Designed miniproteins, single chains. Designs and how they scored, part 100

Each design is a single chain, and the fold is of that chain. pLDDT is the mean over its residues in the fold that is shown.

## One batch from the design tools (miniprotein)

Design m3675
Fold by ESMFold2-Fast:
Structure m3675 (fold): chain A 82 residues (1-82)
Amino acid sequence: MELLEKGREALEKGDYKKAADYFMEAVKQGHLEAAPLGAQAASRAGDYEKAGEMTVKAMEAGLPANVLDPEKLAKAVSKILS
């Protein structure tokens, strides 16, 4: 999948915002395996709202997510779910 490859390349280059955007689009197309990577990229980019959305998608798919700054992510998830 082109979006997964572009997301991984952006992540390796440190372009976390573009990586998160590519992974989010992949998830929208049904590639739920992109959700953990998108959550990680979004949290590294400081976009905790997007990281929260991607983390919820990863959990719904039964996938693990290694997310940076779990405290900020928890606040974003709480705001999304409230």
Scores: mean pLDDT 73

Design m3676
Fold by ESMFold2-Fast:
Structure m3676 (fold): chain A 81 residues (1-81)
Amino acid sequence: SNVERLKELKEKYGLTDEELEGALRLFFQSPLDPRSSLVFDPETGELYDLRSRQPVTLTDEQFKALEEAIKKYKELREKKK
């Protein structure tokens, strides 16, 4: 389930729901169309694909890439403080 793995990343890096959504948007824009097709629902903790209207399950490789994107996102935000 995406819910538990996203919670682990959120807790590990001390992210808010807004920060997690921001990192997800940056990550999924890169290999996809400039317009993000994925939406994070903070109430359920799930990802939804707007094109298929279905919940999205991320692969282990995608979660590793997302964790690297989160690290970079946090580093960039910290340097602006």
Scores: mean pLDDT 68

Design m3677
Fold by ESMFold2-Fast:
Structure m3677 (fold): chain A 67 residues (1-67)
Amino acid sequence: SDELVQRAATLLSQGKYEEAVKAAREALEKDPDNPVAHYLLSIAYEKLGKTEEAERHRARADELVAR
């Protein structure tokens, strides 16, 4: 949802990376193909040192915007 996406972005700006992951995941539960939620997840995972998860979500976001 747009609300959860906005929350994830706000949490990222505050350095609350684990909370941002939770909000972005909840957004994907509502809309699995939301490219913004995948992009925010990639940033949050990168900040948490989870590079492989970050790369997967970034690739998914790129695929979805090409639709």
Scores: mean pLDDT 85

Design m3678
Fold by ESMFold2-Fast:
Structure m3678 (fold): chain A 73 residues (1-73)
Amino acid sequence: MLSREEMEAIGRAARELAELAEKSKDVRVAVAAAIMGVAARIGAEDARRQGDEELARRLEEAARRAFEAARKA
């Protein structure tokens, strides 16, 4: 299972890549955002298993934004 630090790092990376994809419209950045969105979803499941519903919610939101940014690029 992922550590809390790893899950928070994944969430941050997903949000940063989503912002970059929104600004750059670069397909390569969009692919990276989509990959990190998948990682954020995995992290959200791990957070729920550890009882951290607040972290899980933040990771689900990060994933949603990353996938949305990837789709618009």
Scores: mean pLDDT 83

Design m3680
Fold by ESMFold2-Fast:
Structure m3680 (fold): chain A 94 residues (1-94)
Amino acid sequence: MSERIRRLVEELLRAARENAPEEELTRLATELLRLSETASDEDRVEIIVALYEASELAKDEFASAMLLLTAGVLLAVERSQGRLDVVEEVEKRL
């Protein structure tokens, strides 16, 4: 995993656990979404899994829904591009 992606994943999960404002969770999720475009398959798995985990941890209903939607969109992109190994690895970890 790249160091930047690792730090953002750790920050996202911490922010979700600490009930950070929706704006902060959205900012972190958006940065991870942008990084996913050039990420390795391994890093894409970590990003998608982190977004799903953050959605379960977030107490704010809107923030949780936004994180879940972002994870779902990324997973759909992986399927559309034929990266089924990424999809399978994500599903194993949920």
Scores: mean pLDDT 86

Design m3681
Fold by ESMFold2-Fast:
Structure m3681 (fold): chain A 97 residues (1-97)
Amino acid sequence: EAEERRRKGLELYRKGMEAFAQGKYDEAVKYFKEAAEHFKDDPLLRANALEMLGDAYEKKGQKEESAKWYEEAARLFEQAGDTNAAKWAKEKVEKLK
């Protein structure tokens, strides 16, 4: 069950990364949101998907949505013990101000 959810999440995350690289930010938002939902039991993978969701919203000029997702990613990184990733996600929030 968890392994199947992780596999589907990783597939969606890769599609999001491909869409992001191609400048298809609306598609990237969709894929990263779906990936994050599949990673509900994997806090590090969920945090990575939400950080990329923040990046996609930033590219769309939606700073408030971008900040929201970076803040949630930072919280999840802190809970998972990834202090460096949490710090960089918080720095991305500051750069939006």
Scores: mean pLDDT 87

Design m3682
Fold by ESMFold2-Fast:
Structure m3682 (fold): chain A 62 residues (1-62)
Amino acid sequence: MSELKKLIEEAYRLGREMAEKGASTAEVGNLGIKLQKELLEKGYSIEEAREVVRALSRGYIE
């Protein structure tokens, strides 16, 4: 849980940075797909990986 929380916070910050740099929704989507695959390879559940990817999207939008 503590490690997952850190990943969620880092993903949110990354999404915010991408918004500031003018990244497209497609670029954020592609990064989200890559991040999900990486987390699944590291042994995170699909639900945990999706939480991190949702944080990336929230950072980008908010």
Scores: mean pLDDT 83

Design m3683
Fold by ESMFold2-Fast:
Structure m3683 (fold): chain A 68 residues (1-68)
Amino acid sequence: SREAAVAYLTARLREAGLSEEEARRVAEQVVDLLLQGKGREAHELLVRAGLSPEEADRLLTQAQILLS
């Protein structure tokens, strides 16, 4: 579900050092991009938020599973 993907990404972004509000905003944008088929833009957003490319890849894979 969208809610499960947003919650998962929000928790992971908070662990990476984002505030609760920033983490939720970024998580919602990432999920919206994934629902539009814009996986590259979703990945770029996570890297700009402070994640490594490898961590961004892992989070996107899990978010896609939660959206299925």
Scores: mean pLDDT 88

Design m3684
Fold by ESMFold2-Fast:
Structure m3684 (fold): chain A 60 residues (1-60)
Amino acid sequence: FTGIVTAVKDYTASNSDELSLKKGDKLLILEVVNDNKVKAKNLSTGKEGIIPLDFLKPSS
């Protein structure tokens, strides 16, 4: 999936390349890193980073 997605739960970044999330945050997918991770921009904070796909769902 590409475009805007929604965080399904809170996530705290464990390293400098990762992005912290709150449940309900809207994110713009910038690129797919691998099958389990994407690089995204958190539209609520303006920050960019890597996020596990398990924390995201498509937003309509």
Scores: mean pLDDT 77

Design m3685
Fold by ESMFold2-Fast:
Structure m3685 (fold): chain A 63 residues (1-63)
Amino acid sequence: LVGAVARVVESYEGTKPDELTLQEGDLVRVLEEVDHVWVRAESLATGRVGLVPRTALEIVGEE
């Protein structure tokens, strides 16, 4: 997953300061796998970095 580009497949609203708010269809780059639930990702639309649930993401490309 680290370094991959993923598409948001379900919208997620960040509830804590370290979480990302994402819309369905947004693209993110996975920076770190934090645990079995959370990844650290960068939003390609906003440049913001934060935590997002793995279940909200679908891998689009590996680079």
Scores: mean pLDDT 77

Design m3686
Fold by ESMFold2-Fast:
Structure m3686 (fold): chain A 58 residues (1-58)
Amino acid sequence: SLRERIIRELVERYGLSEEEAREIVRVAEAWRRALGLPESMLEPLARMLADAEVLARS
């Protein structure tokens, strides 16, 4: 699925755990739905949240 692909990308590229990546995708999906954005925006939103999480840890 699209969600499982995004989770794998977050784990592989950002060094996040699978649990952390799943939480980020869950939050991104909630934001996407709340803002009325199309499914194509899920990946950009998830990447934005992952970038913010990595920056917060630095």
Scores: mean pLDDT 85

Design m3687
Fold by ESMFold2-Fast:
Structure m3687 (fold): chain A 99 residues (1-99)
Amino acid sequence: AAEEVRKAVEETLRAIDAGDYERAVQASHRAVKAAIRLGETEPDLEKALEYARLVLDAVTRASDAIVERLGDTHPLAIDAAVNELAAATILVSTENELK
């Protein structure tokens, strides 16, 4: 799970740099799914929180780049926004478990 998160985040960032927004969205979605699995299986909640933050940062960067280049109504921008909302939800849920 942790390695899957790292790999998907790295792929997301590389895709943004390459201007490959379809790949950025696909990698962002994989990062979100990997973060969900990590949250369900990782007993160290601080570690889970660190990965949740990493995923949110990457998917937010993808969303921002896609919106800037393609506009906020483009299908890829909508998909990126959904990934960003999912990543933010994971972060808030993980933070709430640490209280």
Scores: mean pLDDT 83

Design m3688
Fold by ESMFold2-Fast:
Structure m3688 (fold): chain A 62 residues (1-62)
Amino acid sequence: SDLEKGEEYFAKGLEAYEKKDYDTAIRYFSQAVDYYLKAGNLEKAKEAAAKRAKVIEEKARA
């Protein structure tokens, strides 16, 4: 299902983030947002988008 795909990509995003692979984490969280939106789960989509934003901010710190 779209919800299960969203959860799979969200988990992969978290794993990439833990490894400090920020580009991969951003990509996986973006996919999680898309699948959560397709599943109609706005709360989980918002959560994934917030995680993506946090990773983008951490990558951009210079």
Scores: mean pLDDT 88

Design m3689
Fold by ESMFold2-Fast:
Structure m3689 (fold): chain A 61 residues (1-61)
Amino acid sequence: MSAEEGLRLAEEGIRLAREGRVEEAEKLVTQGYTMLAEAGEEELAQRMGEEGRRAMKEGGG
């Protein structure tokens, strides 16, 4: 549950980042990253966090 929710939040954050909603995206990616890491999915958390950061650079600056 926590890992699934974390992944969903991270994916939604990445979508918002690509739409230029960087502030909202950063909050969702951070929440998703934290939940994935807490659930033991550290490798997936790192990957989603990095994708989120790249999406924010593309969408918001």
Scores: mean pLDDT 79

Design m3690
Fold by ESMFold2-Fast:
Structure m3690 (fold): chain A 60 residues (1-60)
Amino acid sequence: SVEELVKKGEEALRNGDYEKAAKYFTEAAIEAQRRGDNELAGKYSDMAIEAAKKAGLYDR
């Protein structure tokens, strides 16, 4: 599940769809947190924030 979400996020980044990338990385972070993988949750959360910045979500 986490791996599929990360894969979808990476595909979205390749397509320039930063909003979808942010969503997928956020979902991956949530799933990692549910499993107790706080380090992975932090990593995917950071990736989601970077994608959100590229999407211009922080400009609004």
Scores: mean pLDDT 81

Design m3691
Fold by ESMFold2-Fast:
Structure m3691 (fold): chain A 65 residues (1-65)
Amino acid sequence: AKYKLTIKSPTGVVEEYIIDEENAEKIIKELEETAKEKGGEFEKLDENKYYAKVDGFEVTIEKIE
């Protein structure tokens, strides 16, 4: 499966990447751990979409077909 990784900086710069499932799973775990350590946000929005916010950076990981 393929996933879309979107990173929005505090200044509004947006970067988008297409990643594989293995990298998506690793990033999801790292985002959850980092949000917990820094008092940020980590949320599973649905079965195919995750959101995190840490230090003003907003990260979305979404499964694409």
Scores: mean pLDDT 83

Design m3692
Fold by ESMFold2-Fast:
Structure m3692 (fold): chain A 60 residues (1-60)
Amino acid sequence: SMKELKEQLRKAVQRYTALAIRLIGLELDGASPADIAAVREQIAAVKAEIEKIEEELKKA
């Protein structure tokens, strides 16, 4: 339903924000390129999930 999709979007955006904060912290702390890359991959995955939910909302 539309309500369930909006709740999924809200939670996905919250995960995206948490990962973005983590990435900033890792960059400030001089974390390894591998650790930074891993978090960037997680951000990309959540961004793709957000885009999919937004497309489903447009079709509903």
Scores: mean pLDDT 88

Design m3693
Fold by ESMFold2-Fast:
Structure m3693 (fold): chain A 71 residues (1-71)
Amino acid sequence: MTEEEFDHEVEAALHLIRGTIADREGKKGNKEAYKEAAEHYRLMSDHEERAGNTVAAERARKKAEELEKKV
């Protein structure tokens, strides 16, 4: 694993945490939080792809699309 790939994995993990928190807030009734969650999962997808984690990137992309439908 290169330093660049490692940095992208760290960024993906941070966006996963932020996206998960925002998704929980959306489930509590804040619809605007679903938009924030979708944005974080899209950023996670981009960073996972750049880290070489194509399957994780596709899952994050699908999660973002699911969340966008809830706004």
Scores: mean pLDDT 84

Design m3694
Fold by ESMFold2-Fast:
Structure m3694 (fold): chain A 71 residues (1-71)
Amino acid sequence: MSEEEIEKLAEKIVELRPDMSLETAKVVVRGAIKLLEKGKSIEEVADFLSRVTGLSREEARKIAEELKKLL
């Protein structure tokens, strides 16, 4: 996954959580990528994203599915 793709996904998180910095969102996206690379399910990655960002489970799932499609 390219740095540009990571930044675009991080920007989507910031759009939903404007109180979060882009740098923090990029760290979260990289964490989610590592979980997917370790074979974690979309549900486990969505749970991680929801817990660390405060996004709803549904929004976190959408981001996790988009991440998996880019890997």
Scores: mean pLDDT 83

Design m3695
Fold by ESMFold2-Fast:
Structure m3695 (fold): chain A 86 residues (1-86)
Amino acid sequence: MKEEVEKLKKEIEELVEKFAEALKAGDFAEAKKLLEEIQKKLDELAKASDDDEVVKEVVGEAVERLKEAIASLPADQQAAFEAYVE
């Protein structure tokens, strides 16, 4: 379903942006919640798309952006978020 795949991709991009903002604000509770929402949307994308390459591209982009957001934090804040997610 072409429209659902496009909609889910945009929703995932928006959630990744909100995740980065929450991390920068030190709101680890919100960041964890957003991470869970991103995971749910990625699962929905996998179910909606028969194209494994499209799913891999969206997942890869989301994971890369999440890693960049975490890596942009000071080391102390990275450690605090990792401990919070455990």
Scores: mean pLDDT 78

Design m3697
Fold by ESMFold2-Fast:
Structure m3697 (fold): chain A 76 residues (1-76)
Amino acid sequence: STDEKLKAEITKLANAIMSVEGVLDVQISREGKTIRVKVVAENEEAAEKAREVAEKFKPKFEELGYTLEVTVEIAP
């Protein structure tokens, strides 16, 4: 089912982002047809790498009928 495929892709996305050095936290939520990813990174380099990794998943989520929104914050 689409929900099972969505759950699998969310798991892959979370694991891929968490594998980036300097990522401190990843929060993923679903709002209707939007998947929201919030990443907290230690520094700007980690933030940029995490964004690149997350954005590579956009086409996969679009195929499933979802929009992927990525927000990256640097720890204060």
Scores: mean pLDDT 86

Design m3698
Fold by ESMFold2-Fast:
Structure m3698 (fold): chain A 91 residues (1-91)
Amino acid sequence: SEEKKKKIEEFLKLLDELEKAIKEKDEEKALELIKKIKEFIETEFSDSPFKENLLELLKQIEKLVKEGKYEEALKKVKELKDFFEKYSEEF
């Protein structure tokens, strides 16, 4: 559906913005985006069988950002993005 396509595009855009913030080592912006992504998952993907997998990966990203482990956080964002793209038809 068009609605599903828009949600997927919005989610990927948020992940791209998060990746940029982490590359720039902007902790404040990264944490703001993590909060927005968490809210998006909880509202727009509430019925997804993979909701908990996305939330767990996001929680790991948040921890790494708070610890200043930006390179590890970038790898984890890529892992989340790859997971979402692999299972995008289930959202």
Scores: mean pLDDT 85

Design m3699
Fold by ESMFold2-Fast:
Structure m3699 (fold): chain A 69 residues (1-69)
Amino acid sequence: SLDEELEELEKRAKELRKKAEKKGNKEAVKLADKALEVLELARKSKDPEQKRALLDTAQELIKWAEEEI
């Protein structure tokens, strides 16, 4: 479900932010923070199409942050 995907992405983004912070990688921290902001918008969205688009955006930001570390 979209809610299960949201929870998984939130966990990944939070762990990634902590890892980036410990490594002093400020660009990875910024990307992880942007992903968390997008995920918060997705959590508040009642429109399934908007929620899907926001989850896809967050997933891409998480991927970019992972590549920066």
Scores: mean pLDDT 87

Design m3700
Fold by ESMFold2-Fast:
Structure m3700 (fold): chain A 60 residues (1-60)
Amino acid sequence: SAAEEERRAVLREIAETLNTIGDAFDEALKKIKEENPDASGEEIFRKALEEAAKKAKERL
């Protein structure tokens, strides 16, 4: 049905968006951890979120 096809399209778009955000976060975590090997986990996580948000906006 048209409703089922529309739902599939929405779910696919959500999944692709989440994958893009997840990929950006993984890349940011690796970069921040490498650049700040002595930083706390909280500091690494916070900086990675900032970097991931920037990269995700550029890719979406």
Scores: mean pLDDT 79

Design m3701
Fold by ESMFold2-Fast:
Structure m3701 (fold): chain A 77 residues (1-77)
Amino acid sequence: MSEEELKEEFYKKLEEYTGLSVEEIKEILGKEKATELLEKAFKEYKEDPSKLNEILLEIDITIGIELIRKAVEKVTK
């Protein structure tokens, strides 16, 4: 499997796990933060593919925290 194929597979599994597209993740986190997170996660996946579920969980938690933060800001105005 090439690096491009691994990256495509990783993003598919990420979208399946989170229920969010990569574009939706970028909207939630902001493009810069999302890009940094996804690049780091893909690097970890390349180093140890067996950690996929752990990596996906970390991303999902990060998204969840940001959604909660935005919701709190919206109601505590």
Scores: mean pLDDT 80

Design m3702
Fold by ESMFold2-Fast:
Structure m3702 (fold): chain A 87 residues (1-87)
Amino acid sequence: KPSEEEFDVEVDIALALIGVAVGKIAVSRETDPEVRARLQELIDEAEKHVDKAIEALKAGNYEEARKHVQKAIDLLREADRLDREAR
């Protein structure tokens, strides 16, 4: 059984994966090419950090997984802010 701390990282990774999927939909609906390009950059960077978090989780490095998932969440928050400002 994973520890509560391990489970919390798994939940955060799952939420970040959902955030990336939602972000990709936001990119696809954006009509301003400059805003779309910036959203794409943020979502691509967030996805890279989610991938690194999953790799760290598979290696049992929960501290590293937490750092990468937090970076992904921060990037997704920036993308959400940009998307809201563009509306």
Scores: mean pLDDT 83

Design m3703
Fold by ESMFold2-Fast:
Structure m3703 (fold): chain A 60 residues (1-60)
Amino acid sequence: MPSLQERLEAIKKEIDKKLDELDETRKNNPDDKAKIAELEKEIAELEKKGAELQKELDLQ
């Protein structure tokens, strides 16, 4: 059973992965606005999830 800490760490790793993918996309295909926008959206959703889990962890 994943703890709040483990879930938060998993989200942080996923954000880092998506940030790396965003940087590679901007470097290798800067005109792919659709992919850039999708990655930015995914990162924002993960950051929102991470913030909620961090709040729960901070209350414990």
Scores: mean pLDDT 82

Design m3704
Fold by ESMFold2-Fast:
Structure m3704 (fold): chain A 65 residues (1-65)
Amino acid sequence: ERERRVAALDRTIAEVNSAIDELEKKKQEAQAKGDQEQVDRYNQQIESLKAFKAALEAERAALRA
């Protein structure tokens, strides 16, 4: 069960990383256009995903300890 959960967490972490990368690219495009409202929205979404990733990484570490 632990190894299965670790594998599932690793996959979810990879998907979250991909989502963060996508949002950071969209943020860069919004910055280039001077759309500060859109930049702020992407920043908020990125920070939420980073917090989620940190929680997943903490759970993964606890399972491997």
Scores: mean pLDDT 84

Design m3705
Fold by ESMFold2-Fast:
Structure m3705 (fold): chain A 92 residues (1-92)
Amino acid sequence: IEKKIEELKKKMEELSKELVKEFSEENKEEDAEIAKLEAAGEKRLPSDAPVSELPERRRKILERVVRRTAEALRRIGEIVQKLLEARKELKA
């Protein structure tokens, strides 16, 4: 039981490192894509502009960011659930 908690802690550390690496790499790619759009003369929009007013290319970037964030949160939730299960076994 205690060994399961140690294994989950190690998995959480591994997942944290993987998420940081994945987000860092994808953020660099997205920043480069946005910079290319701005260099091509795309107009700057205010940060509170409705999504419907965003150029299609920027909307696709935003959709990818949202999907990636949702997937990361799902993976974190799975690890948290396993940790809660291990804690229940420890209390039994």
Scores: mean pLDDT 67

Design m3706
Fold by ESMFold2-Fast:
Structure m3706 (fold): chain A 62 residues (1-62)
Amino acid sequence: SAEELLEMLRKRASVEELLDWLAERYPDTFSKSNQEQLRRILEALRETVDERRVRALLEALG
């Protein structure tokens, strides 16, 4: 859920932990190029936690 990802971001989870969480929930959307783009998005979200952007990311993956 968006709330779970937001909590991980607020607790300063690593990008690796965030990618693993996404890979577990959205396995069909993970490719090498997608993982590189997702890493960049997650790094930006870690600097500025934005609920709207988190929800938009999860909608795009699902």
Scores: mean pLDDT 78

Design m3707
Fold by ESMFold2-Fast:
Structure m3707 (fold): chain A 75 residues (1-75)
Amino acid sequence: SMIDEVVERIKERMSTLDLSEEAKKFFEDLLEELRKAKSIDEALRIVTDRVLRNRGNPEKLRVGTIALQVVEEVS
């Protein structure tokens, strides 16, 4: 599915990054939520909401921005 492609592409991009344990947990939680999405539009809303809720954390914002880019590339 398109959601499976989004999840795998995000995992590939994050595998090259040296992330803190907090950012890794944020990333894993985001992937679990994305796997439950029924459409690309829902995936976009999920990523956008989590980015906005965590905008005060630069590393989580970076993770969310990469995820957002992947969702937009697949859509």
Scores: mean pLDDT 83

Design m3708
Fold by ESMFold2-Fast:
Structure m3708 (fold): chain A 67 residues (1-67)
Amino acid sequence: SYEEAVKLVIEGNEASKKGDWEKAKKLGEEASKLSGLPVAIDEEGRVVFIDPSQEQANALAAAALKL
């Protein structure tokens, strides 16, 4: 669920704070799968949900239509 995905993002950020960015990346990927939202790792190693820009939303829509 989205709530569980948010919890994974929080845990990922705690791992990143301890310098365990590999664990942060793993938790971010799991959060993405649970929420269905794109997740990226910032230059600081923070796991964040990416709000798709209009360009990214259009690219996703085009990919879905071309399926």
Scores: mean pLDDT 65

Design m3709
Fold by ESMFold2-Fast:
Structure m3709 (fold): chain A 80 residues (1-80)
Amino acid sequence: DIVKLLSAIGEAINRALEEGVLSEEQARRVRELVGEAVKAYRAGDYATAAALFREAARATPSPEVQRLLLELAEKMEALA
């Protein structure tokens, strides 16, 4: 469920930011990339959505956030 994964990513980012695992700048960058990925997904451009979720995963040092973003990228690739 894409919606549940997006919610889990938001919660994981908030937790990582509170724990000091993410800087505010890193959190902002990940959120920007996720927003662009969601726009691509809504447009039916699953390949671009997957690439943007993978880019977001590279932008974060949080293993939990990386894992959730990679799960979304894999779901997008399956739809492409």
Scores: mean pLDDT 88

Design m3710
Fold by ESMFold2-Fast:
Structure m3710 (fold): chain A 70 residues (1-70)
Amino acid sequence: MLSPEAQRLLDEAVELGKGDSDEDKLRAAEKFRELAEKFPDEVLANRDEIRGLFRGPILRGRVNGILSKL
């Protein structure tokens, strides 16, 4: 279970990741990094669900890269 602030950041990152532009996908990865930096234990506890929320190999690769450093 994510705290309200962590859930807000995750929802923002996922929504940005649905965008069609490369800039939107970069912003999604940046927002996810912010989430992972502020709430690393919550992100690790929910990593399998989080992995499923992001689309495409490039964005998923960036998210997995952030998760691997936690």
Scores: mean pLDDT 80

Design m3711
Fold by ESMFold2-Fast:
Structure m3711 (fold): chain A 81 residues (1-81)
Amino acid sequence: SEEEKRKEELEKEIKKAMVRMRATVLIKEAEKLNRPELAERVRKIREELLKAIEENDEEAIKKKEEELKKIEEELKKLEEE
């Protein structure tokens, strides 16, 4: 039904919006810590994760979310040290 298709489209758009917001925060943190290479990695992972969400590639989504989380942990460590 059109209702189910609209729901699926909205869920994808919400997921993509969440990814963009999370990536924006991490990019700003990386730039603040003078780690432009980490900011670049976040931008690339964002693009790959958005593509995986669009393609409903659950394995790619999980892999890219793990990569993003690793950068998040690295930035947290740099901020605390």
Scores: mean pLDDT 85

Design m3712
Fold by ESMFold2-Fast:
Structure m3712 (fold): chain A 86 residues (1-86)
Amino acid sequence: MTLTIRVVGADATAKALARQLADGLQSGGHKVTLRVEGDTVTITIEGGNIGARLQAVGLGAELMLQGHRVEGRTEGDTITLTVTPA
């Protein structure tokens, strides 16, 4: 099953955290594709499971701790985090 995590409105901090998440998932044995287009980061994970979904929630929480406003939406296998910098 393919899980997609999309971060919209990403600043430099959000992009760095998203890359860290992608690297962690890749080292855990997942096939991960990271795309950065302007302020949007898309992470596509083949074999995505509940652990990957919990990591996406953790990314949102970390961004909120950094002072960002984060709105999360889940639609099937796509998790979208809309980020507004502080």
Scores: mean pLDDT 79

